Designed miniproteins, single chains, continued (5). Designs and how they scored, part 90

Each design is a single chain, and the fold is of that chain. pLDDT is the mean over its residues in the fold that is shown.

## One batch from the design tools (miniprotein)

Design m19324
Fold by ESMFold2-Fast:
Structure m19324 (fold): chain A 74 residues (1-74)
Amino acid sequence: SAEAEALLARAEALLKEAEEALKKGDYEKAIKLAKEALELARKALELATTREELLRAIALILRAIGLIIEAELA
């Protein structure tokens, strides 16, 4: 759906910003952005109407969780 696609795009953008924050050592910002991306990806998962949208949402959820763990352990 268009709504799911929009949420996926926003989650991808936030994860990219979270990855940049992590690279700079800004762990608090990385965690905040990754958590925001996680919430958007979860919502996209609920609104997913295609297998592609479903798989993208799952991948983004896993990436967000991984970033949060990495930042918290840093």
Scores: mean pLDDT 88

Design m19325
Fold by ESMFold2-Fast:
Structure m19325 (fold): chain A 69 residues (1-69)
Amino acid sequence: RQQQIDEEVKQALAEIYIYLAKQALERGDVDEARKWLEKARALLDSLQHPDPVLRAAIDELEKEVEEKR
C-alpha cells in the first residue's frame, strides 16, 4: 500500500534529520541543529501514525538547543 510505504519512508527520513541535528549539536552548530529538527518535526506532523520515540527525541534535542543558546 502506497500510503504505508510513504509513512515508513518519512519516518526513516525523520530519523536521519534527528541524527543530523544531534551531529550539529555535537559540533556546536545550534542553528544547523534547529533547522534539522524543524524538518524532522514537519515530517512527523505529516504522518497519521508518528513514532512517539522519534517525537520524544525531537523534543529532547529542541530543549538541548535552547540550553546551548
Scores: mean pLDDT 78

Design m19326
Fold by ESMFold2-Fast:
Structure m19326 (fold): chain A 62 residues (1-62)
Amino acid sequence: AERAALEAQAAAGDETVALLDRARAELLAADPEGGAPVAATLDAAAASARAAAEAARAAAEA
């Protein structure tokens, strides 16, 4: 795949992670205890998106 396309996929993944991290932070700021189970689910989703973005970025650099 073309490097620019892989870099675009990595950037889209980074944006998804940023949105999930922001949602988690806002949830925990509003309700630190009651929000914790949902925040854990958001953390897992962000970790998966981050791994996919890192893989795309590594492929772009190869």
Scores: mean pLDDT 81

Design m19327
Fold by ESMFold2-Fast:
Structure m19327 (fold): chain A 61 residues (1-61)
Amino acid sequence: MSNEEIAEKLEYLYENVFKPRAEKNPEAVKEGEEFLEKVKKGIIEDEKLLEALLRLAEAYE
């Protein structure tokens, strides 16, 4: 999976899962936002780490 595809999926999860729950868990929302920014900037290049974090985000939903 490319960084662009991972960023798109994380953006979807951020907007539709994490952001609506911001009042219940603002720390997790902030962490998700910071991670999405790092993916968009290409700072996180480890595909296995990106996939593991995406699975965690999906499981948290």
Scores: mean pLDDT 63

Design m19328
Fold by ESMFold2-Fast:
Formats: sequence, structure tokens, C-alpha cells
Structure m19328 (fold): chain A 102 residues (1-102)
Amino acid sequence: VEEVESYRINLEILFKSLLRDLEARLAATTNPEAQAVYRETIEKLRKLMEEANKELDELGEKYKANPSQEILDEIRNKALEYRRQAAEIALEGDKKVDEILA
């Protein structure tokens, strides 16, 4: 159970860190096109975080009902997948802002 919770906590820390950075950049930006990109990126990350929380909660309940290494590996792999998707969303947003401000 502790290992499952660790994957959830680590992913939550990542999402909160990314959102905090993006919200700070949004607050510092006066360009309306750049602001729109930051808001879109924040919304995409929030939706992904909700999806990740739901799926990992469901997998966590399955693990509690029938603990197995296979289910634990599935939880780990899903957490890594969401981590990659979050990074890609953040990088795409950064690239679009850089192109606007160039």
C-alpha cells in the first residue's frame, strides 16, 4: 500500500510543481497571446491530473483487493506514462510562448 501511495504522491508533486511554475509565468506575462497559451496549458495539465488521480485510485483499490506485483507494476507504469504526458504538455506550451515572444 505504501508503494502505491508513493507513486501517487510523487506524481502529485510533479503536477503541483508544473502548475505553480506556469501560474507564476502567467502572472508575470503581459502579452495576451502568451497568457492564452499559459491558460490553455494549465487547463490541459489540470485535466490530465484529474484523469491520473481517477485511474491511479481505481488501480490502488484493485491492489488493495488483490495485492500482486503485476498490479503494482501497472500502477508504476501508468504513473510514468502520466509523468511523460505532463512533461510533453508543459514543453509544448513553452515552445508556443517562445514563438509568440520571439
Scores: mean pLDDT 85

Design m19329
Fold by ESMFold2-Fast:
Structure m19329 (fold): chain A 78 residues (1-78)
Amino acid sequence: GMVEGATVLPREALEYLLKGIEAYKQGDLETAERYFEKALEEARKAGEDAYHVAEGLISLVKAGRVELVEKMLQNSLK
């Protein structure tokens, strides 16, 4: 499932995605994009699956599924 997908992400990518989501929720799209770029960079270091999961999660945020993605990432950090 998507929750399982998020668990392939390194901690650094999870933290950058959460920071990007926080900025996105505040309407700071420039800061959000910078954090999403950093999340993709960290996910790429972990491998192809992690990179594609990070891209998918960012796409879901931009499609309005912000709360769902935020909860998945928070659960993966615990």
Scores: mean pLDDT 81

Design m19330
Fold by ESMFold2-Fast:
Structure m19330 (fold): chain A 86 residues (1-86)
Amino acid sequence: VEAFERGLENYRRLLERARAEGAPQALIDDLERRIRAAERIRELVKAGASEEELLEVLTELGLVDGDPRTARATLEEIKTMEFVEE
């Protein structure tokens, strides 16, 4: 849970930096979609949702093409995302 919360916060910081630095709109839109999905997953995880429900939400948001490999990779990335400033 704590690792997921930190990953979400790091994504929000990346979005703020991207906007401040004038990053391409496509990158900003991609980051916003990922943050939206992560926030939805966060609420579902707190509610005790199943992995199937989490994958359904990712598919509905267009973050995965319904490919189980891509869906699992995206879900794992969202759960374990922790960007350390180097």
Scores: mean pLDDT 64

Design m19331
Fold by ESMFold2-Fast:
Structure m19331 (fold): chain A 63 residues (1-63)
Amino acid sequence: KEKEEKLKRATDAQAEYIVEKLKETTDPKLLEVLKKRAKELLKDPRLSEEMKEELRKTLEELE
């Protein structure tokens, strides 16, 4: 249980970081890398529904 909670928190933190970088980044090569990472995070069952919605919305706004 503790290990599961730690992994969920780490996954959410990683998604939060990606969302922030996607919104701030103007470099097209970095954007491509971040988009790939965001799509992989969306497939992770440990990611909270709130962060999934945030990532999906951010990706849609960029493309």
Scores: mean pLDDT 78

Design m19332
Fold by ESMFold2-Fast:
Structure m19332 (fold): chain A 86 residues (1-86)
Amino acid sequence: AQATVSLSGGNIGEKLAILGAATEAALKGGTMTSTSTGDSLTITVTGASADGLSALRKAANALKDSGGTVTEHESGDTLSINITVP
């Protein structure tokens, strides 16, 4: 399974939490890449486990507590999560 997470805004702690969850998702035979530009962070995880994807979704949705907006879209074997934090 593949996941792409796009994070706009947020503090360093929130960015590290998402990176940590993505890294965990990739640890069971997957790969992770990340790109940071200004206040934006994009992470792609390939070969993620179902448990890893669930943990990543949970970490992303936790950012709602910081006033974030989280949108999820799943198409076949690909999950896309878009997050905007003030």
Scores: mean pLDDT 77

Design m19333
Fold by ESMFold2-Fast:
Structure m19333 (fold): chain A 54 residues (1-54)
Amino acid sequence: MEEEARKLIEKARKALDEGNYEEAVSYAIQALKLDPDNEEARRLLEEAVRKLAE
C-alpha cells in the first residue's frame, strides 16, 4: 500500500484500540480515499462503525 495510506491505517488502528471510534472512522475513510481497494482500511472502518453502533 502507499506510505500515506499505511500511516492513516496505523492511526485508525491505534484510535480503535484506544476506544476513539469516531477518530478511527475518520482515519479509515481518509486511508480509503488514498487507496480505495485497501481491505485492511475497509475492515477497520467496518469495526469502528460497529463499535459506534454498540
Scores: mean pLDDT 80

Design m19334
Fold by ESMFold2-Fast:
Structure m19334 (fold): chain A 55 residues (1-55)
Amino acid sequence: SAAEAAKRRKQIEEDIAESFKLMLESLEKIYGEDPEWKKKVLEKLEEAKKKFEAE
């Protein structure tokens, strides 16, 4: 049903958001002391977010 499909989509979106947050935390633990790394990662994240919003 449409309602079931909508619930599944929302769950997937939440799972993706959680995975993204965990990935950011992991990267920050590895490279958090490098300010150049932080700038590059933020730029790449903005690019990925724009692509995600466009699709």
Scores: mean pLDDT 72

Design m19335
Fold by ESMFold2-Fast:
Structure m19335 (fold): chain A 57 residues (1-57)
Amino acid sequence: SDAERALAAARAALAAGDAAAGVTASGHMIKLGEQGRASEEQREEARRLLAEARALA
């Protein structure tokens, strides 16, 4: 799903140290959750990944 793809992209970006890509992918995942196209658990994880990506920037 788009949500799983965005979440995987966020994790990969953080593993690579790419803060900008991590923010983008995490933000997209949160938007999918707001549209009901991602689970609440996936959205919660995306919020944590977003905070980590912003801390790296």
Scores: mean pLDDT 80

Design m19336
Fold by ESMFold2-Fast:
Structure m19336 (fold): chain A 72 residues (1-72)
Amino acid sequence: MSEEAKERLIEYAVEETRKALLEAGASEEQAEKYAEEVRRKLREMARQGASPEELLKAAGELTKEYVEEVKK
């Protein structure tokens, strides 16, 4: 997969994270903060050679963790 395709996948995952957080009751500021954390971590993983499957799995795990944090 090209670097451009990985970046598009990361942006897709970031937007899905933002939507999930807003649905969980996060403010727009909280959703943006966590979405930026997901973007940062996924970009770092991609630079280290992570596969698309690894990026999607990490995004899902991070989203779940942040949604649980917001629900507390």
Scores: mean pLDDT 82

Design m19337
Fold by ESMFold2-Fast:
Structure m19337 (fold): chain A 76 residues (1-76)
Amino acid sequence: MSAEERAKAIEAVKEELAKDLGVSVEDLVEAMRREIERARALAEELLARGEISEEEYERALAALDAVEEALKVLEE
């Protein structure tokens, strides 16, 4: 899938969700960013407590970074 095709598909999904939920696309992106920041803080806390390994922590951060990059495509 090209970047343009991906962006168009994402925009269509965003418009449908915003319409169904009665919120703006910008509000959805901001809410998702807040959840990503909470997830990062939780992963750091779990690592500090020894509940996850450094490898699991790095994988979690990489996954969250990928989601954050996807959100940038939704904004740009």
Scores: mean pLDDT 74

Design m19338
Fold by ESMFold2-Fast:
Structure m19338 (fold): chain A 98 residues (1-98)
Amino acid sequence: MEREEELLRRAEELVREAEELVEWLEKNKENMTVTQAIGAALRAIGLIIDAERLLREAEKLEDPEVAERVRELAERAIRLAEKALELAMEALKTAKPD
């Protein structure tokens, strides 16, 4: 139960962070500096790594409903973070010098 609550909280945090990063990139991608675009790409990669780690941790959970929920949230976080990485790479093509 305690481990399940921790993983659910972490998965929900990753989804929120990935959604916020996507929203920020969509609003700012045409007005970013090279440093900002690279920073956003690195953050997106970090979110993918963290979400993939949560997918592995979900396999160890004894409650199948909680395991499935963590898996769904982690997969959503990966999809959003991949979108953020794509947006950051597009921003880098038109990025202003720092």
Scores: mean pLDDT 86

Design m19339
Fold by ESMFold2-Fast:
Structure m19339 (fold): chain A 73 residues (1-73)
Amino acid sequence: SPEEELARLRAEIAELKAYFDKNKDSLTVEELGEIARKAMEAAHRIGELGGDPAVLQEAFDTAKKAIEAAAKK
């Protein structure tokens, strides 16, 4: 169901954010790009399903931070 999918996407964003925050200084440019890609894919799907705007914003912020971290390498 869309509700179950949104719950899974919320969990995915939380996990990506936590993983990024813990590991950002040791991750490669490629790994940071993967985090940004996954966060943006989740954001797109949350948007399609009409999910929580706060979760959508968290996904965008996660992607942005990963891209910024990659740029500093």
Scores: mean pLDDT 86

Design m19340
Fold by ESMFold2-Fast:
Structure m19340 (fold): chain A 56 residues (1-56)
Amino acid sequence: LGDKLVEAALALVRAGMPKEAAIQLAERELRELVNEGKISEEEGRKILERVRAAVA
């Protein structure tokens, strides 16, 4: 999951999306997954940090 979300964010940035917008899309997806009980809050936070590091 995390690897796919990082790859998706990088692809969006390479396609011309602002880095902040790509991060916000990833955050929204992770928030939904946490709310649905599919991942923990800590796991979502870790994946979001990986997305931020990758697009920085």
Scores: mean pLDDT 81

Design m19341
Fold by ESMFold2-Fast:
Formats: sequence, structure tokens, C-alpha cells
Structure m19341 (fold): chain A 61 residues (1-61)
Amino acid sequence: SEKEKIINETDVKLQRDVAAAVAEGKAAGLSREEINARVFEITRKHQAELDKKLAELEKKK
């Protein structure tokens, strides 16, 4: 279904963005706390985008 596709695509992007942020943060010498803060922000943004896309899908008849 289109709903499952949206959820799966959002999850894949979230996992990749989180992995990239962790790797980049470690390479840059960021603290665990700084990396965690960035991961939290990325997660919040992806959740907001998912909620928005699902709300838009629910408007379709």
C-alpha cells in the first residue's frame, strides 16, 4: 500500500541519516551527548515529515 511505502521510505531515510550523523560526529570528535542531541533532532524532523505525509494521504478518498 502507499501508506506502507511512505512508512518504509521514511524509516530507511531516518536510519541512514542517523548512521551518517553518528559517523560524522565520531570523525569530528563530538561528545556522545552532542551526537545524541543531533540524532534526537533528526528523529524529530523525520517523525514530523512522516506525520505530515500520512495526514495528507488520509485526505485522499
Scores: mean pLDDT 82

Design m19342
Fold by ESMFold2-Fast:
Structure m19342 (fold): chain A 52 residues (1-52)
Amino acid sequence: DALRAQLAAAQREAGEAARRMAAAKDPAERAAAWKELQAAAARVRELEAALA
């Protein structure tokens, strides 16, 4: 299922962004990773809604 594959990819991206945020020591780098995390989380929410 293409939508489920996209959901899995978005979840992986969110995990990567969270890991990057945890590794960042500078506020600017952490903020950038946080922004990526929120974008991936929004995609997950949108795809979950599309699958419902």
Scores: mean pLDDT 83

Design m19343
Fold by ESMFold2-Fast:
Structure m19343 (fold): chain A 95 residues (1-95)
Amino acid sequence: GEESIKELEKKIEEDPNNAELYFKLGQAYLLLGDPEKAIEYYEKAIALDPNNAQAWANLAVAYAKLGDEKKAEEYLAKADALDPKVGEIARLAIE
């Protein structure tokens, strides 16, 4: 099951270098319709784990929701380079 934002924040206090917790928090904010907060947490996730193709893809989706097509395309290219399937799915979600 998906963890609540409050539960994820508590886990981050206990393990502040866990990239997956920041990724999950980014997903939670994106689902709530807060792409700006989602971007903040996805950027922390990729800083800790730059090989998470899904984090790059979700960062691109968040920037697309803000109308930043240039950043969306830049981050889609990063996702595609790591995992072409993840990049393709993200492109379909934006288009």
Scores: mean pLDDT 88

Design m19344
Fold by ESMFold2-Fast:
Structure m19344 (fold): chain A 59 residues (1-59)
Amino acid sequence: REEIAKAIAEKTGISMETARKIVALFDENRGTLTPQELAEKTGISVETAMKALEIYYSM
């Protein structure tokens, strides 16, 4: 979980705090959040949300 957050932060350039929030949201919604919903809840771009989702599913 922490490893997923680190991977997201490292690959997308967002903060660790934001990456942890993303992982928590994916866990809470069983990975069913759309990139758009993720972007809206975290304040990141849809493109960054898409990359975060890809990383989450690969780990």
Scores: mean pLDDT 77

Design m19345
Fold by ESMFold2-Fast:
Structure m19345 (fold): chain A 67 residues (1-67)
Amino acid sequence: MDFYKQGDYKKAIEELSKQASEALERGDYRSAAEYLRKLSEVYKEAGDDETAAQYESAADSFERLDS
């Protein structure tokens, strides 16, 4: 089902990237990790599994900084 267009993926990526950056600026590594995991899911839906895996790794790293 084509309810998601390439433009919609780009918008989701831009929004989540902004939210992750804002969380990082606040030192809110937990929220940043959550947004990075959402970015991973968007990249998976777009068919970019390699980039998705990189964002999952980044989210894990930032979760460790929250401790």
Scores: mean pLDDT 77

Design m19346
Fold by ESMFold2-Fast:
Structure m19346 (fold): chain A 78 residues (1-78)
Amino acid sequence: AALDAASQVAANTAKLARSLPPTEEGARKVAEHARQEAQAHGATLSDEDIEAIRKAFLEGDVNRVALITARAVLDALS
């Protein structure tokens, strides 16, 4: 289901975000992970969504990373 996919991608992306330092390299890895895992669930995230995830990660807001990722995946699957 779209909600299950969105929840799973968001949870895994947030878990990665918590494991990485808030650097440009960390932000790139988090954004790439979100894009790749969303794609594995059939969701193509926009460049705007990817940039929003990257920005939230650099701001240290892991909850916002999860929220943006979940919404983007849900929208892409709906």
Scores: mean pLDDT 87

Design m19348
Fold by ESMFold2-Fast:
Structure m19348 (fold): chain A 81 residues (1-81)
Amino acid sequence: KLYTPEEIEENRKATLALLEKHYGPRAARLLMEAMDAIDNNDEERLREILAEAERNLDPETLERFRQWVDGYIAVRELRSS
């Protein structure tokens, strides 16, 4: 990997902006936190984030949120192979 910490931060900002556009600011924040939890193999934090999403997101956005999380986990598993 050739990504610097600065490039990682810029990529995170761009990702957040795209997620906010498509999911709204609350869901986007939770998706970014879910990415961090998945990357750190922090099952407890991921469970807390999913519970917060369930309480605060409408059913349609929540379904899209869950699909995104499942997709991210699957892609991460493929990349680690």
Scores: mean pLDDT 78

Design m19349
Fold by ESMFold2-Fast:
Structure m19349 (fold): chain A 63 residues (1-63)
Amino acid sequence: MAGEIAEVVEDYEARLPRDLTLKKGDRVEILRVLNENYWEVRNLKTGEVGLVPASFLKVLGFA
């Protein structure tokens, strides 16, 4: 993949229509950093794209 990969550090339940529900241990590709608190990501397991709070992600870097 071309983007940076992050790991979900805690379960996150979607609160807004654009949010993704993520489980701890899921891997996501970072598509955009909208601001310091919200990132647009793709879940590598499901292929779904949405917003998630950056505090729920640990950046692993490029593969």
Scores: mean pLDDT 78

Design m19350
Fold by ESMFold2-Fast:
Structure m19350 (fold): chain A 60 residues (1-60)
Amino acid sequence: MEKISELLKKVQEHIKNNDYEGAIKAVEELLKILDQMPPEFDILRKTAEALLEYLKKKLE
């Protein structure tokens, strides 16, 4: 899914189900889209980057 809202829902669903690997993949796809977005999405991009780091630590 390419839409930001759909990817956000997937991230939340994976986290709720303790599927951190799936959540990481969804956040990485979200970040690819956000990197192409105007500066108004910069807060969401930074939040997604922080979430990705948190999820990677959960898999350690």
Scores: mean pLDDT 77

Design m19351
Fold by ESMFold2-Fast:
Parts: sequence; structure tokens; C-alpha cells
Structure m19351 (fold): chain A 64 residues (1-64)
Amino acid sequence: MAATERREAEILALLVEAGERGLSAREIAERLGLSQATVSRHLARLEADGRARRAADGRWVAAP
């Protein structure tokens, strides 16, 4: 699905740039002009696919 794939790629690029510091769903939403709910849904899909993970502080980081 082209739109979902594009958004996932954008989110992953931001997470890679942030490194181990990570980003909150709010920070990603502000950078991409999306709602936090939309970003959280994409992050949940990326986590299910093993491409993103939650850090101990609740921020999101790119998975290896």
C-alpha cells in the first residue's frame, strides 16, 4: 500500500536520524504534520514487523 509504505519510510528515516535517543509519537506527528493517533498506528505496525521498538522511557527507536 503506497501511502502506508511512504509514511512508514518517513517515520523510519526520522527514527534513524534520532538514533538511540529516539522520538515520541508526538514529536514524529509534529515533524510530519500528522495526528498522534495516526503516527501511533504506523509505529504499532512497524513494531509488529520488527522495524521499530519502544525504548525504556517510552520513546520510539529504529530496530536493527
Scores: mean pLDDT 79

Design m19352
Fold by ESMFold2-Fast:
Structure m19352 (fold): chain A 74 residues (1-74)
Amino acid sequence: SLYEKALEEAIKRGKELYERLKADPSLTPEQRQVEFARELGRIAEWLREKGLSREQIVEIVVKVANELWKLDDA
């Protein structure tokens, strides 16, 4: 389904973003958090362009954020 493909792609993009930001020594922890938030907004916009409903977009963005926060806590 569109939802399942979008969820998989959004999680993949979120993890790739996390690894990129984590590996950047020029960013402070605070700057990394700001960039995480900014890119989550870009993912939400991309999902909207894909034709997902507001409810589906919120669910996916929350799932992506939770996956990234788990990686940050490890």
Scores: mean pLDDT 80

Design m19353
Fold by ESMFold2-Fast:
Structure m19353 (fold): chain A 59 residues (1-59)
Amino acid sequence: SVLEEWEEKLKRTKDPRIKAFLESGLEGAEYLRETVGEEAADALLRLVLEEAERMEKEL
């Protein structure tokens, strides 16, 4: 699941800025899950994971 991918990414990430970004992204996804639904939450979390990968490549 996308949440399991997020958990694995958080475990492997060492940069505190990227960790903070991942955690903030999860909070946003949880808000969408409660207000819009699971599909919207998963879509946001996938975008968060893609952006985190981009950030790591630019370090």
Scores: mean pLDDT 83

Design m19354
Fold by ESMFold2-Fast:
Structure m19354 (fold): chain A 114 residues (1-114)
Amino acid sequence: MGEARRLLAEGKYDEAIEVAEKEIKKNPNNADAWVTLAEAYLKRGEYDKAIEYAEKAIKVDPNNSDAYITLAEAYLKRGEYEKAIEYAEKALQVDPSNPRARALLEKAREKLKQ
């Protein structure tokens, strides 16, 4: 696990952002660093930035299930439930057994009925 990912897991979101940005400057093709940056902004409630950086992760690695999960959660938080469903389904296409992707899909579908 990289330094930025460790800081994210510890709830140190500002420090995780700084480290992830340094990792990206060294290697812009590091999809995990882009995902870590997106997740840190998601945790801060900065959903537009979370979407931007998760989309960058997908451009680097189209099979990154964590990037699709981050997009699904960001769209769910923005109230864009149809997009949340779309990206949760894409996450499940990459990783069919992912419990977080399944939970996000179920929650987004429930929100559309409310």
Scores: mean pLDDT 87

Design m19355
Fold by ESMFold2-Fast:
Structure m19355 (fold): chain A 87 residues (1-87)
Amino acid sequence: SSEELERKKLLAVAETLLEFVKEKAPEDEEIIKLVERAIELAKQGKLEEADRLLARAMLLLQEKYGDEMVKEAEKRVREAIEKVEAE
């Protein structure tokens, strides 16, 4: 279903972003907790709420660490989406 595909894409985005933040800013508990909550919500099918938390996490990455950090995160997220869509 389209809903299942959207859930899988959003989970891939959230899990990729969690791995990225743990690699690049492992001490940032605020962003890590936001992304972990987004994963929980996505697993529950609350895709709109999950997407809002991921958007907030990306905004905080830009505000705290600058444009290059968020560009790297966006690239990894795009690659994760493309992988799900190819399957």
Scores: mean pLDDT 87

Design m19356
Fold by ESMFold2-Fast:
Structure m19356 (fold): chain A 81 residues (1-81)
Amino acid sequence: MTVEEYKKLAEEYEKLRDDYIAQANKVRQDTEAASAAADPETAEKLRAEGDKQVGILTNKALSYRAKANLYRKKAEELEKK
């Protein structure tokens, strides 16, 4: 792989990271809107499920961030040779 190919892969994984962050933010927004319209018991259940879904999406974003950082580092190492 070339430096340019590693940089392109890093950019692609950075976009995936940002997409999952956006999805997590939407789940937070949708959960808060739904819980505000519900009774207290239902609101608590909705927030718990929303928090779980946000956690899953955030973990995916972190995985893509790690891949992006790895390919950025590979590009830097290849440029030094």
Scores: mean pLDDT 85

Design m19357
Fold by ESMFold2-Fast:
Structure m19357 (fold): chain A 79 residues (1-79)
Amino acid sequence: SLEEEVLLALADMFAAILKSKYGEDEANKIREAMRLYLLKGDEAKAEEVLATLSPEAQAEARRFIELLKKDYEKMKEKL
């Protein structure tokens, strides 16, 4: 619960950064892909959402997913 809330807050923060660069629609898609991949474990659906993004936004979204995945695993170990 707390771990999920922190992960969503981090995803929101990254989406806000991406909104300034790629616009609101792509930022919302990146946030949704992060949620699907990290919280739901639905990698297939997450990949489907990512595939609708520009190549640049897709690459940046994948970097954020890997970063959050690493931090989320560390957070679960500490709590």
Scores: mean pLDDT 75

Design m19358
Fold by ESMFold2-Fast:
Structure m19358 (fold): chain A 69 residues (1-69)
Amino acid sequence: MEKELEREILEAMALMLASVARLIAKTASPEEAAKYEKAAELFEEAARLAPEDEEKAKKLIEEGKKIME
């Protein structure tokens, strides 16, 4: 019950982060755009993996967040 909802929230959060990273990339310089595009790819992969491997999805989200810093 709780774990099912946590998975759905994790997937939704990853997709939101990917969308935000894509939007930032569109308004950024070419150098910054590449950085945010890479972060978006990691968030998109995390969303795909969330139903199968929650821990790996969380690690990908953290990696994407570090790139955006």
Scores: mean pLDDT 80

Design m19359
Fold by ESMFold2-Fast:
Structure m19359 (fold): chain A 87 residues (1-87)
Amino acid sequence: MSEAEKKLIEGETLLAFAKMLVSIQKLTGEFDKELAEKAIELLEEAIRLFEEAIADPSASEELKARAKKLKEEAEELLEELKEKLEE
């Protein structure tokens, strides 16, 4: 795999794990601050990896488009979790 592809896969894995932690909170019906903080850390790392994939000059336009979409999804979830932490 290219370096850009590895970063995309790593970012997707971290985003999936963050989504799982959010799903656990929804299933319990209670907001767990520690799980939310861990999800935020995973999302921030995923966003960084997607940015690195987008910036990689060897990345295809298709890979960059996918990384941009996943970054947007991660940023939206990150904003939602930060808003809940401020409540």
Scores: mean pLDDT 82

Design m19360
Fold by ESMFold2-Fast:
Structure m19360 (fold): chain A 93 residues (1-93)
Amino acid sequence: GLTYLVQGKYEEAIEEFEKHLKENPDDAGAWRNLGTAYFKLGKYEEAVRYYDKALSIKPSSSTYRNLADVYEKGGKFDLAREYREKAQELAAA
């Protein structure tokens, strides 16, 4: 999973994370990594869905930053700013 993500093997990363999440559906970090793999492939709707799943399990500054990056890439600058602010609030807590 994570090793494939770091190597830029996004399709292989997706397969490994999806397999892992079938057995470990409450692993927020794995949902976030799945979202990142889809984001790197330009699949922004899937990336948002999986980041939202990660946040529903455990709010995370890193996941809010990832959502901000997706929205900025999509031209939704108001949403990007909102999620950057949420990331900063969690990092300060």
Scores: mean pLDDT 84

Design m19361
Fold by ESMFold2-Fast:
Structure m19361 (fold): chain A 89 residues (1-89)
Amino acid sequence: EAERRARDFAEGARGSLEKAIEYAKNGDKQKAAVYSTAAALILVGGKVEGLRLTPEQAAELKRLADEYGKVSGDKKTAESFKALVDELA
């Protein structure tokens, strides 16, 4: 159960961040913000439940956060995601 929840949690955060990146690339700033917020809330929820990220999951989420920062120009959100990922790693 815990391993499944940890996998689903990490995949949920990844999927939301990937959607945020795609919306940002398409110029849909509002949807990009919605999905980036959803990714952050998934990470916060995982932290509250005591879930942890593997080093591989952490590296992938940080890579996606950097990509989001580049395509959206929102470096503050990207740095906040990376800090939250580091807390869960």
Scores: mean pLDDT 83

